# Designed miniproteins, single chains, continued (2), part 91

Each design is a single chain, and the fold is of that chain. pLDDT is the mean over its residues in the fold that is shown.

## One batch from the design tools (miniprotein)

Design m7153
Fold by ESMFold2-Fast:
Structure m7153 (fold): chain A 79 residues (1-79)
Amino acid sequence: MEEYKKKIEELIEEIKKLVDILTRSAPEEVREKLRKEFEKVVKQAEQLVSEGKYDEAIKLLEDKLEEYKKLLQEVGLGK
């Protein structure tokens, strides 16, 4: 249980760092959209955790992390 919570917290922190990097170079409209999407993903992960669906929460966060990593590479900011 505690190991899953630690993993989820680490994934959320990593995604937040990527969102912060992406928003520094993005137009205001895109920045607002990215922040709202991040908040939605965090809430969805927290809901899954409350239901005992730790594997699904981790998968959701890992999928989002990979999505933002790809976006960072496409924008040329990940190097």
Scores: mean pLDDT 78

Design m7154
Fold by ESMFold2-Fast:
Structure m7154 (fold): chain A 71 residues (1-71)
Amino acid sequence: GSTAERIAAALREAAARLEGEAREKALQGSDDAFRGGTASTALHAGGVAAAQLEGEGKEIVGEAIRAAGGP
């Protein structure tokens, strides 16, 4: 759905601001969100990616998910 596409795009944009392992984790989250195809699966994929990150990367990914998935 469109929410899954927004979350996948937000995670890919976040990945462009990251390096190394953090970028790879964010890109994996984006791919998983897109393949899942629902808001629920996309939010879960983003949460898993954020959980694997620390510091600035975790904050960037978390903010991207919140903005794209919003209440």
Scores: mean pLDDT 78

Design m7155
Fold by ESMFold2-Fast:
Structure m7155 (fold): chain A 60 residues (1-60)
Amino acid sequence: QQQLDLDIQAALAYIKAGVYRVDAEIYRKQGKFDEAKRSEEEAERWKALGDQYDAQAQAV
């Protein structure tokens, strides 16, 4: 198995990405499009980090 810490970090990063996506939808519904855009950018950043940790876990 891959290093457990990498698996956990990937999972946490994906959870954070999901939370930011939910925040973006809430902001969009409130008409706060600038905040929605920032939350979407954070979601993409956390997804990219999760993908990186997942790739590292698969390589071990």
Scores: mean pLDDT 80

Design m7156
Fold by ESMFold2-Fast:
Structure m7156 (fold): chain A 116 residues (1-116)
Amino acid sequence: SEAERIARALAEIGRLEREFLERVTAVFEKHAPEVAKEASEEVQKVLDEYRARLEALLRERAPLAELRREVARMAGDLVDIIEKYKDKLSDEAYGELLALVQEYAEGVVAVVRRAA
């Protein structure tokens, strides 16, 4: 059913979100422990907002192009959080966080492509 298709997509996105947040939190805890909690909470807020938006778009059978645009906006908002903390991160940690955002965004696109 359509409800089962959407539920499967959201469950897979939820798994990717948990893995992403755990990895992002670990990088901040290692390299910038003084801001790790604040940064992780800001990341979680963005993830929660875009999961709700993606769920709405999937329920409305939005075109893949619209879903991809929403994922790109999410990636941009996540990068903005990382940029806010850039002065507290090493170049290595900063690069790792940007790579994690790209990997997560690509994973979400793969899920919504299968669900479309």
Scores: mean pLDDT 91

Design m7157
Fold by ESMFold2-Fast:
Structure m7157 (fold): chain A 81 residues (1-81)
Amino acid sequence: MEERIKELEKRLKEVAKRLAELREKMSPETAAEVILKLREAKKLIEEAKKSGGKDEELIKEAEKKIEEAQKLVDEAEAKAA
């Protein structure tokens, strides 16, 4: 679904923005993991777009990668507070 893919893109952008804001408070290792998860999610979203949203498994995998990145950012934010 176009709407679901758009929501994933929005979430990915939001996590990337939070990463940028917290970058100096994060360990290089944690920042690298977040970046890697976001890049993987972006690739999965692009592949899902090529299939016209038909590839539900790619969408689900992208959601998981974004959630993993979100958790790492949330942990870094809690430590920075």
Scores: mean pLDDT 79

Design m7158
Fold by ESMFold2-Fast:
Structure m7158 (fold): chain A 69 residues (1-69)
Amino acid sequence: SVVDEVIEALLSGTAPSSAVLFETPKGRFQVTLRRVDGRDVYEIRNLDTGEVKRFDSLEEFRAYLETLL
């Protein structure tokens, strides 16, 4: 699925942060993973509205991603 492809692309990076851009009928989005202080933080930015949502778990991040597709 597109959700699985986005998550796999995001998690395949070894950098302190990684980002993936994707487009759906609902808009254009940037997802970012930040690895800070031994923690993973997930962010989704709607590039059309500027809205940002932040998640501290992969499971919550995944659930929200599924609402955007």
Scores: mean pLDDT 79

Design m7159
Fold by ESMFold2-Fast:
Structure m7159 (fold): chain A 97 residues (1-97)
Amino acid sequence: SEDVDQALDHLANMVAALVDIQSLLQQAQEASKDSSNGVATTQQYLDQSQALYDRARQHAQLAKDLGTEGAAQAAEAILQESQQLLQQTQQIAQQVS
């Protein structure tokens, strides 16, 4: 159905954001080892991760609004993983500050 296809598209966008947030966390971990520029670089990765999380949250709401079975549960699971990775990047940014 069209609603199922739209829900799957929103969930796919959320998974893409999750992958990018995970990549930014790895980059923040490497940048935190640079004593010269670590603060500015980790803040940049945190800002990018926050923007990706906000986009994922928008897609989550759109997936939930379609009312397809399982979409709300899948969206919440992806958001929870994204939030945990974002929180790890936040911790790194705080440690280098």
Scores: mean pLDDT 86

Design m7160
Fold by ESMFold2-Fast:
Parts: C-alpha cells; sequence; structure tokens
Structure m7160 (fold): chain A 60 residues (1-60)
C-alpha cells in the first residue's frame, strides 16, 4: 500500500537511517511504477506516492 511505503520512508529518515530510507524508497518506487502500468485506474495514486517518496529522499 502506497501510503504505508511513504510513512515507512519518513520514519526511517526521522530515525536517521538514511541509507535504509533510500533503499526502501527505491524498491517502493520500482514496484509502484510497475503497478501504475498494470492498473491505470489507480495510476494517479501510484504516481503521487512516487513523487512523495522522491520528495522525502530529496529533502533528507
Amino acid sequence: EEEKAIERVRELIERGDLEAAVLHAAVSITSLKTLAKKDPKNKAKYEKAIEELRELIREA
């Protein structure tokens, strides 16, 4: 679930586990890109989650 992935990455950043946050975000983004292609009805949700993950990593 995209929201849980975002919250997990945020928690890792807050804990100072930046390496784990980056790795978790990369895996989640790859998965979400695949889901966006297979499920166009929910594509916007997956793309929004990808953008939020990228923003969290950029701000870390």
Scores: mean pLDDT 80

Design m7161
Fold by ESMFold2-Fast:
Structure m7161 (fold): chain A 108 residues (1-108)
Amino acid sequence: GEEAAEYAEKAGEYALEAARAAAKGGKGPESASGAAAGGMSGAGALFQGRISKEGDKEVAARGAEGAARGAEYAARKAEKGGGEEEYVKKAKEYAEKAKEYAEKAKEA
């Protein structure tokens, strides 16, 4: 239970970093919408991770999965918007880390 919550918090943190990278490197409304979606998913995972420390690991795992999908969406929107290569790469790397921690949360 506690281990799943910790992995969900890490997935959320990486999703927020992916959203920040997408926002910094992105151009125009597509990058902004992707960053917003990634940020919301990351915040949600952090919240669910914290409340699940004494409780349901299923809630933590779902939050982490949402964060990973939000991070991937932010990275894709930054790339589609013609974002700066360095920030698009960082967003993709953070999205992959969010996905890794989401899988760990599911297995915990």
Scores: mean pLDDT 72

Design m7162
Fold by ESMFold2-Fast:
Structure m7162 (fold): chain A 104 residues (1-104)
Amino acid sequence: SLKDKIITLLRAAKAQVDVLIANTTDPEIKAELERIKAELDQLIADVESGKITPEEAIERLREILKRVDEVIAKTTDPSTKAALQSVKDILERAIELAEKLKEE
C-alpha cells in the first residue's frame, strides 16, 4: 500500500507538470519541465516494476526536487511558482512515504 501511495503521488506530480508544460510559453522553462516529466515517467516505471530500491527512489526523488527548485528560482510568474510549489510538496510527501517503505 505504501508503494501504491508513492506511485499515486508521482502520477499526481506528473499530471501537474503536464498542465504546466501545456500553459508555459517560455521555451527554457518548458524544456526543464519536460525533463522533470521524463524523470518522473522513468521513476514511476522503475518503482512499478520493482527495478529500484526505496533508497534509490529517494535519491532520484531528491534530484527531481532539486530540478523543481531550479525552475521555481527561474520563474517570475506567481501562478507558475505556486503550481511548482504544489509539485514540490507532492514530491516531498513521496520521499516521506519512501523513507517509511525503506523501514519495512
Scores: mean pLDDT 88

Design m7163
Fold by ESMFold2-Fast:
Structure m7163 (fold): chain A 94 residues (1-94)
Amino acid sequence: MEVEEIVREALEEVEKARKLSKNPKAQFLLDQAIALLRQVLEGDFSKEERIARYEAALDLLRQALEVAKDDSPETIEEIQKAIELVRKALELLR
């Protein structure tokens, strides 16, 4: 699986989590992660710059998971899927 394909799947999962979440703090963090992932997919970035943005998105997703702990199980599952996909993309780039 190509890194770009994995990141597109991660973005889809984050967008699903954003729609499901009822926690304003989680929504804000998910919106920031969406922006970073879209920026990498649409922009012309070096390998190092892509890694930095994926690491930043991963940190935001981990923060969203922590604040969304009392959100729906579906929201939690989509955030966890996004975290796993971003982690896989980082492993393939490193």
Scores: mean pLDDT 85

Design m7164
Fold by ESMFold2-Fast:
Structure m7164 (fold): chain A 92 residues (1-92)
Amino acid sequence: MEEERKKLLEKGRELTREIAAELVEKRYTVEELPEVKERGERAERIMLEVGRGRRLSEEEFREIMPDVFDYILLRIAEDEPRIKERVKEAEK
């Protein structure tokens, strides 16, 4: 049972990577990927500051959450070779 659970989690990770790659391909052009990455990295830095005691308003939190989500999707998707290649091409 425990070993079956570990295999299921591994399969879930593979499926999540494929879904993330497909979503990124459908939502963004190659040229948009560097900007998505920049916005995501900035949002990640803000969230790390929140973890260290920075207080955000409800409005500020709502404003950055889409960028955090997009960054997580992009980072998962970059494990797929086809997405990694597109990101490198866009970075020139």
Scores: mean pLDDT 74

Design m7165
Fold by ESMFold2-Fast:
Structure m7165 (fold): chain A 66 residues (1-66)
Amino acid sequence: MHMYRLSVDSTMDMSLRQAEQHGDAASADLVRATRAQSHALIDQGKYDDAMLLAFAAQKQVQARIA
């Protein structure tokens, strides 16, 4: 579903930008890995799981840089 992919990509782009601006390579790696995993879930038709995974990663990045 194009909508779910856009939401995942938007969330991951924001989180990646935040991680890179803070110089947190571990958070940047987490975002890249999560994007790949979320895309795989979307390819499997697991759209809700993909969205939950992306939001969980966003919260983890925010907690690390806050």
Scores: mean pLDDT 82

Design m7166
Fold by ESMFold2-Fast:
Structure m7166 (fold): chain A 66 residues (1-66)
Amino acid sequence: SQAAALAELRQFVDASPYLAGVLDDDALLTLLQAHNWDVGRVKALLQAEEREREAAVNAGQPLPPA
């Protein structure tokens, strides 16, 4: 269901110190719709974003805009 997909992504985002508070439910729904409700694909995209933010912090660079 759409609610289950959103809940799964919400838990993934909230578990990340780099993504928590960056994406709201509307943003997650937009990503799910753009990727044909493929939760795994959206999670892969969010994992790439998390790694980019982690790398920026480790390099002493400012985080990319939310």
Scores: mean pLDDT 76

Design m7167
Fold by ESMFold2-Fast:
Structure m7167 (fold): chain A 91 residues (1-91)
Amino acid sequence: MSEELEVEVEVGVIEIALATVKTVKKRLEEAKKSDEEKKKAYEEMIKLLKKQREKAEELVKKFPENEEAKRALKEIEEEIKELEEELKKIE
């Protein structure tokens, strides 16, 4: 597969995962879910994003000059950090 096509497909999957996480966060806030339910949801979201991080790391390793691949990795790392901080606040 061409670099452009491979990056577009993988980054697309990453963007969907990030959008899903943001949607779930908003729904949890609006639904006034218990701390226990929020903790479970954050743990699952972190698990999902860590799998996408591994894919983004491999993509950057394969295409180290590709700015879209680097951006996707940075966005995943930032969202994981935010979710881990929110999870820590629940404890």
Scores: mean pLDDT 81

Design m7168
Fold by ESMFold2-Fast:
Structure m7168 (fold): chain A 66 residues (1-66)
Amino acid sequence: DDAEFDAIAAHARQLGELLAPHPEERKRIGELLTGNDEQADEAVALAEKLSPEAGKHARAMRDLLK
């Protein structure tokens, strides 16, 4: 439980840093990641389009939140 939360927080920090140049998209991706399965998948796709590295962290967060 706590370990999963810590992992999610670590990925969220990296994702936020990688998306810092895109503040509106960063906010949208964060909102979508906490939505339903389809919205979380959209968040991963958006992050990957902005940065492949951001996409990795978004995917890890999506998988941990399911």
Scores: mean pLDDT 80

Design m7169
Fold by ESMFold2-Fast:
Structure m7169 (fold): chain A 91 residues (1-91)
Amino acid sequence: SEIEELLEKLREKLLSNLSNKEDIEKTIERIEKLVKEKKYKEALLELEILEGMIRLLHHILGELTDEQLKEIEEIIKKIKELLKKKLKESS
């Protein structure tokens, strides 16, 4: 699915650029599992938590360039919009 492809792109971007990878990886794995289980509302909540975590880590560690952060945020935005669309279709 498009959501699963975007989650894989997000994983690749995050894990190639961040030194503290374990918590990020586990959070992405939880989102992927929730999407596969069609728990789109819970997946959206976990994704919003991940986005906040990435922004905080960027501010503290400075491991991402502004351009890399922007690319990651655009991928997250696309995933959020697809998850919201799935929620509307199931409501």
Scores: mean pLDDT 80

Design m7170
Fold by ESMFold2-Fast:
Structure m7170 (fold): chain A 110 residues (1-110)
Amino acid sequence: SEEAKERVDQVVNDMKEEIDVLVERIKAELSADNQAKVDAIAKEIHALLEQMRNEATVEAVREARERIEALLEEMARIAREEGRYDSAELVEEFRDILSDAFDKLIKLLE
């Protein structure tokens, strides 16, 4: 429905804004090389969110969730390897926030 599509767009836009805020916070504490790696991960997450939005199916949400969760684990690993444990914890907390958003998207598309 049109109403479900508008709600999907809202959730995806909120997720994109939240990832951008997280990325800026994480980058502030990292070396230049690892800032570039985090930027590349963020760009890939944005692309996956847009693909998920365009396909607008439960299957697309599940596929995007698995790939984005793996990318967030990589981002947390980068922070931990630099000894930025607070930054890694922020990424792990954000995973829980995104999990709730994915569950909402699945419910909207069922």
Scores: mean pLDDT 87

Design m7171
Fold by ESMFold2-Fast:
Structure m7171 (fold): chain A 117 residues (1-117)
Amino acid sequence: MEEWKKKQIKELIEFLKKKKEKLEKQAATASGLEKELLETKARFYEVQIEANEAILKNDKEKAIELYKEAIKLEEEITRLSLELLREQGASQLELDIEEALGRMSISVLKIAIKNLE
């Protein structure tokens, strides 16, 4: 792997670690469905950290398995987000946008898997 690509992946890992820590702190003071959503998002970032660490170790097989786990977590995040939005009285348009954003996130993860194969 080229040194510039290693540097970019390391910078991404540090960014994801900061996002995970912030979500874990928010989850500690949350309750119910919001807590579950924040904890699932923190796990989603953890799995992406592990996937990128596997890429740095040239363990493509493990990275692919972890990205597949990230897709399942993103599906759960979308489900929980839609449930929370419905409880908050969100419009059908807001629900449709949230679902579309989830599908886009899954597409990005699928591209990441394909680039490792």
Scores: mean pLDDT 90

Design m7172
Fold by ESMFold2-Fast:
Structure m7172 (fold): chain A 80 residues (1-80)
Amino acid sequence: VEEKAEELLKRIKESNPVEILQLLFDEVNRIARAPPAEQDEMLEALERVGKELEKENPSLGKFIRDLAEEVRATLERLRA
């Protein structure tokens, strides 16, 4: 979780706004295709990325956290 969060954070910090949106879109697609156990781990990493990024870019950090919560809620309903 921590290692995945740090890698994603580094990529986001090195990217322009268009690249950031592409990275987030790709990550959501990866989560959707992953097994349930990996989905939970990836969502935890994404939420951690959003929380850390809020310190430097509050709007982007909040967007990422909101995205993680929406994906989590959707997956929980589909698993029920």
Scores: mean pLDDT 78

Design m7173
Fold by ESMFold2-Fast:
Structure m7173 (fold): chain A 67 residues (1-67)
Amino acid sequence: MSKEELIKKAEELLKQADEHVAAGNFPEAARLYREASELYDKAGEKRKAAIYFTVAGLLLAAGEVER
C-alpha cells in the first residue's frame, strides 16, 4: 500500500466519520477517526495521525464516559 493510497483511504474514513458526528453517532465516528489516524501514521503524517487520534478519544469520552 503506497503513501497516497493510505491518505486516500484515511480521507474516505474522515468523510464517513463527519457524517456520523452530524448524526450524533459519536462511538462510530470515534472508531472511524481512529482508523483514519492509523492510516495517516502509516503514511508518515504523524501530525494528522495525532490530531485524529485525539478527536477519536474525545468523541469516545463524550459518548460513553468510560475510564
Scores: mean pLDDT 80

Design m7174
Fold by ESMFold2-Fast:
Structure m7174 (fold): chain A 91 residues (1-91)
Amino acid sequence: MRTPVQELLDRFQRIERGLANWDSLDRAQQAELVRDLFDFINGYQLVEKEEDEHLSLYTLMLSNAVGFERVKALVREAKRVIAENRHLLSE
């Protein structure tokens, strides 16, 4: 039986693979990944800072599964990719 944690982890791993293969993606695939990154980070309220007093439940769930350093690294990379590719969010 899939748990909510397993579904969240599966999405996290899919996004990590997408980012690792960014240079191999076409423009349409890059646009889809940027939208998925935006939805993932904002939908689950994922954070990169330990000092955030109100860590989302999903940040805690992911940190328990993969470690908080790996979650922080993904959130930082996602925010960077989104910022550099804002034009893809409107396409």
Scores: mean pLDDT 73

Design m7175
Fold by ESMFold2-Fast:
Structure m7175 (fold): chain A 87 residues (1-87)
Amino acid sequence: MEELIEKLKNAKNKEEFEEALLEIAKLRLDSEELLAFSRLVVMNEVKSVEELLAIDPEKELPKLTDVSDEVKKRVIEKLKELQALLK
């Protein structure tokens, strides 16, 4: 995990950032959580660590209409944990 966090922080372009973020997400999230997280990333046009840290998960996850409240809660907690690791 630490190696993937460093890859994410050192990403030089959008493609490197997206690849590192997807690798982290696949290790931390199940399939439903990953789908919700991917939609959040696309909806907020996240392409850097700075933009990822600017997301308020508690405001953004409730905007997803086809995700259960339980999945939203788990993604909120896991995204907050990821944001803490990136600070």
Scores: mean pLDDT 82

Design m7176
Fold by ESMFold2-Fast:
Structure m7176 (fold): chain A 71 residues (1-71)
Amino acid sequence: MEEVEKLIEELKSDDPEKQVEAARKIYEMAKKNPDLAKKAIPVLEELVETSKSPEVRDLAQKALDIIKEKE
């Protein structure tokens, strides 16, 4: 299974600590391989709008910015 698929599942978790860790890992993945991270775009966009955690929203936005800049 691709690492990004596992991270997407962790982003969908109701555990905010897992969401922060997954968002951070996707952000790092987006810096190295934005094409691989593109699969996470829908979940990242949802988290930016719906997450009550500022850390999750910040990391999701940073990942989206990197992924979309490479499009």
Scores: mean pLDDT 77

Design m7177
Fold by ESMFold2-Fast:
Structure m7177 (fold): chain A 82 residues (1-82)
Amino acid sequence: MPTPEQINKILEEGEKYLAQKKLTLMAQKFTKGVMMVVQSKDPNSKKAVEALIDKGIALAKAQNNQGVVMTLNAMRSILAGA
């Protein structure tokens, strides 16, 4: 089962890619974070991932990267069901 520390490490890597505007790598890290949260069912980790997905969607829309927007919206739906 993923630990909150392991989830936080993956989210920090995704946030670094968000800061660098590396959308595909950002989306890969946030997707991994979502899958880890679904397995852990930790509400604090879920809240942290939701906040970062919202930031990622905003950046992807600003860069007209519809593929990343669609991926992160799908991840958001998975989180809502977890």
Scores: mean pLDDT 85

Design m7178
Fold by ESMFold2-Fast:
Structure m7178 (fold): chain A 63 residues (1-63)
Amino acid sequence: MEAVKEELRARLKEAALASKGDLFEFIRQSVPLVLEGRKAGLSTSELTRLMVEAIELTERLAK
């Protein structure tokens, strides 16, 4: 479980960096990743936390 969570965190971070501060582009890229995480058995709480972390990173890049 932890390995799947860390893999998803890494991919969400990559999507956030690739979006270059464009929050809506990040959301578009992140939706399939979140669906894969849910399919892999991550809870709604874990998925929400990972999404919030990646959104905060995207917003920090946007300034």
Scores: mean pLDDT 80

Design m7179
Fold by ESMFold2-Fast:
Structure m7179 (fold): chain A 91 residues (1-91)
Amino acid sequence: SAAEQQKKRLAQAVVEELRFLGMSQEVLDQVASLLEQIANSTDPEEVRALLEEIKRLVEEEFEKRGDEERAAQARFMLDTFTNQVLEILAE
């Protein structure tokens, strides 16, 4: 219960940060759906696969824009989120 709530808070923070970085609503909706799946998952392999898909979507969006700085910032934020979620799952 507490772990699930913590994952949901982290997921919400990631969506808001990506919105602030100017990600399109279409990609934000896809990322939010994947983050919700992560928040509800207790399988580290599933979580890793979902996180890699999120990274792919985010990187493709910023690469298409030619915004290397925001792409790097988003990647760093997602790596931090990944580490926090894996710690909650006891890695």
Scores: mean pLDDT 80

Design m7180
Fold by ESMFold2-Fast:
Structure m7180 (fold): chain A 71 residues (1-71)
Amino acid sequence: MSDELKRLWIRLGGLIQEVLSPEEAGELIQRIKELLRQGKLDEAKKLVKEHMGSKAEEAIEIVEKIHKLLQ
C-alpha cells in the first residue's frame, strides 16, 4: 500500500470517528473497503452520504481519491 493511500485511509477514519462511535466507524470503513475493492464507487459514495451527514461531502472526496489510487 502506498504512503498516500495509508494517509487517505487515516484521514477518512478520523473523519468518520467525528460522527460515529468507534464500533460503527469500523463497520462503515470495512463496508467502504469492500465496495471499493469491487469497483463499486457510486455505492460507496451513497453509503458515506447516508452515514456522514454534514461531513459527507469531505468524506466522499477522500473516498474518490482512494478509489483512484486502487486502480
Scores: mean pLDDT 84

Design m7181
Fold by ESMFold2-Fast:
Structure m7181 (fold): chain A 79 residues (1-79)
Amino acid sequence: MEIKERAEKVYERAKAFLEEARREGASPRTLHAAELAYTGGSNAVTIAKVGGSDKDVEEMTREAERALALAEELRAAEA
């Protein structure tokens, strides 16, 4: 249950961040990192729904969280 909630949370955060970054005209590098986070989060949510292993969901969730953190760092550097 907790890992599936974590996957949903990173997906929602990545989606919101990507929409905001696109609206604000973020750099191609920041947009690419945000798109990786969004795709990874979407995949984590999907595998959780189709009954994939908790380990696979956790690994995909961690990758999405790392990509989102990178996107946030890159965006902050664009000030």
Scores: mean pLDDT 85

Design m7182
Fold by ESMFold2-Fast:
Structure m7182 (fold): chain A 77 residues (1-77)
Amino acid sequence: SVKERLAKALEKLAEEIKKSKDMEEVETLVNLALDVFKELGLKEHSKRFEELLKKPQDEKFKEEAYKALKEIAEELK
């Protein structure tokens, strides 16, 4: 299903964020997730990621982005 494929893609994206040592890359990946949620009309997920992007972009931001993507992926299964 489309949901299962999206869940798999979000899990992959979360792992890329977790292993990245470049905060500019992490920001780009988080913005890609936001664009996907907006394109698919997932309002709650778009809002969550817009709020996340307003926070300081440090290790806590990276951890929060990882957790958010993993949670959304699990909900889509």
Scores: mean pLDDT 83

Design m7183
Fold by ESMFold2-Fast:
Structure m7183 (fold): chain A 61 residues (1-61)
Amino acid sequence: DEITLAVVELHMAVMKVLGVSLADIIRDLIERLGVPLELVREAARRLGYSQAEIDAAFAEL
């Protein structure tokens, strides 16, 4: 769902500007908001996070 992905991407962008770590953003989206892992990974990629950064953040869960 393109609209759902755009909303997740916007949420990540706002939290990044507020200084929240990628691991904490991912935890919030998955554990509190129930966002699918695939949408969270794609949103992070679209915001310019590297695959290494994304994989490291997911390893902290």
Scores: mean pLDDT 83

Design m7184
Fold by ESMFold2-Fast:
Structure m7184 (fold): chain A 80 residues (1-80)
Amino acid sequence: MSREEIEELARTSTSEALEKLKELIEKGDYESAELLVELIKRHTKMPEEVLEKFVEELKKGKSIEEAEKIALRYYLEKNS
């Protein structure tokens, strides 16, 4: 498998994982949501702070796109 294929799969898998994460949060299945967050951390090497803020914003009823923007902004402001 090429590097490009791995990156595309990670991106596709991440998108699917984020949709699944939102579904679990909406159902109130926080135990499964926490497990999925841990898997996303391991596979994407995404900073923990970004994922934590993303989950927080999803719990507030934000869309995936809005939650991602808020989480990234938070991470950049904190680490600048």
Scores: mean pLDDT 69

Design m7185
Fold by ESMFold2-Fast:
Structure m7185 (fold): chain A 59 residues (1-59)
Amino acid sequence: GPSVSSGAAVLYGGFVLAEEEGVPIASGAEAMAYASEKVASGKVTGEELQERGAEALAR
């Protein structure tokens, strides 16, 4: 559907974050793990991650 799921937004947020930090990500599972670790460490909020992922999905 046209709506972005929160899971998809988090996934793409993880890819965007990794790309900006120069971290190579080969799979969606790695992107999700990276995103989760950054949120857990307090370096980025879940809201920021979702917004960045949604923006990437929107183009």
Scores: mean pLDDT 73

Design m7186
Fold by ESMFold2-Fast:
Structure m7186 (fold): chain A 100 residues (1-100)
Amino acid sequence: TAALEKVRQLLDQNRPLEALSVLRASSNNDEFKQAIDEFLVALKTENPDVLQTALDKLVSVTPEEHKPVVAEILLKLSEHVENEDIKKTLQTAAEKILEE
C-alpha cells in the first residue's frame, strides 16, 4: 500500500516515530492502534517496567504482515534513546516480534 511505502521511506530517513504514526493511521485494527498509543505514552515515562507492559501488548496484537516493520521501528527507536534499560527493552521486544 502507499502507506507502507511511506513507512519504509520514513525508516530509511531514520524517522521511526513518524513511521509508527503513519502505520497507526493506515491500520483498520483498533487493538493495534490502541497498543501503539499505549506504547508511545509508556516510552515517554522512561520506566522500563511500564514500557515492557506496553510492548508485551503491542507484540501480541501486531498483525503478522506488520511484524517485520514494527520490529525495525523498535530497533531504530532503540538507537535514539540514551537510557540503556529502555534501549535493551526495545531491542528485546523487536527480537520477540520476529520470533512470534
Scores: mean pLDDT 85

Design m7187
Fold by ESMFold2-Fast:
Structure m7187 (fold): chain A 97 residues (1-97)
Amino acid sequence: SSAEKLREELEREAEELLRRGVTAEDVYRRMAALASEALGVPPAASPEELAAYARELAARGEEEVVRELTRLGSLALLLGERQGDPVGLELARAWSA
């Protein structure tokens, strides 16, 4: 299925990032920068602000940016789980709430 193929692709990307020492927090920072650049505002100071930025992007019809933020959020969760990184996991969970 398309969903299963997307999951397999995300899992392979997560494994590559893990080998390179990329953390869930690194992915979260990339998400914050992407949302900031797309909205023309300063980077989010909290996961709650990042979620607000994503809602604003969705309201503006920025479907590609929202899709990429969703993909990166999934990667951050996978990395946090595989690394046992409680800080990275907390950031990713706050983003998903």
Scores: mean pLDDT 78

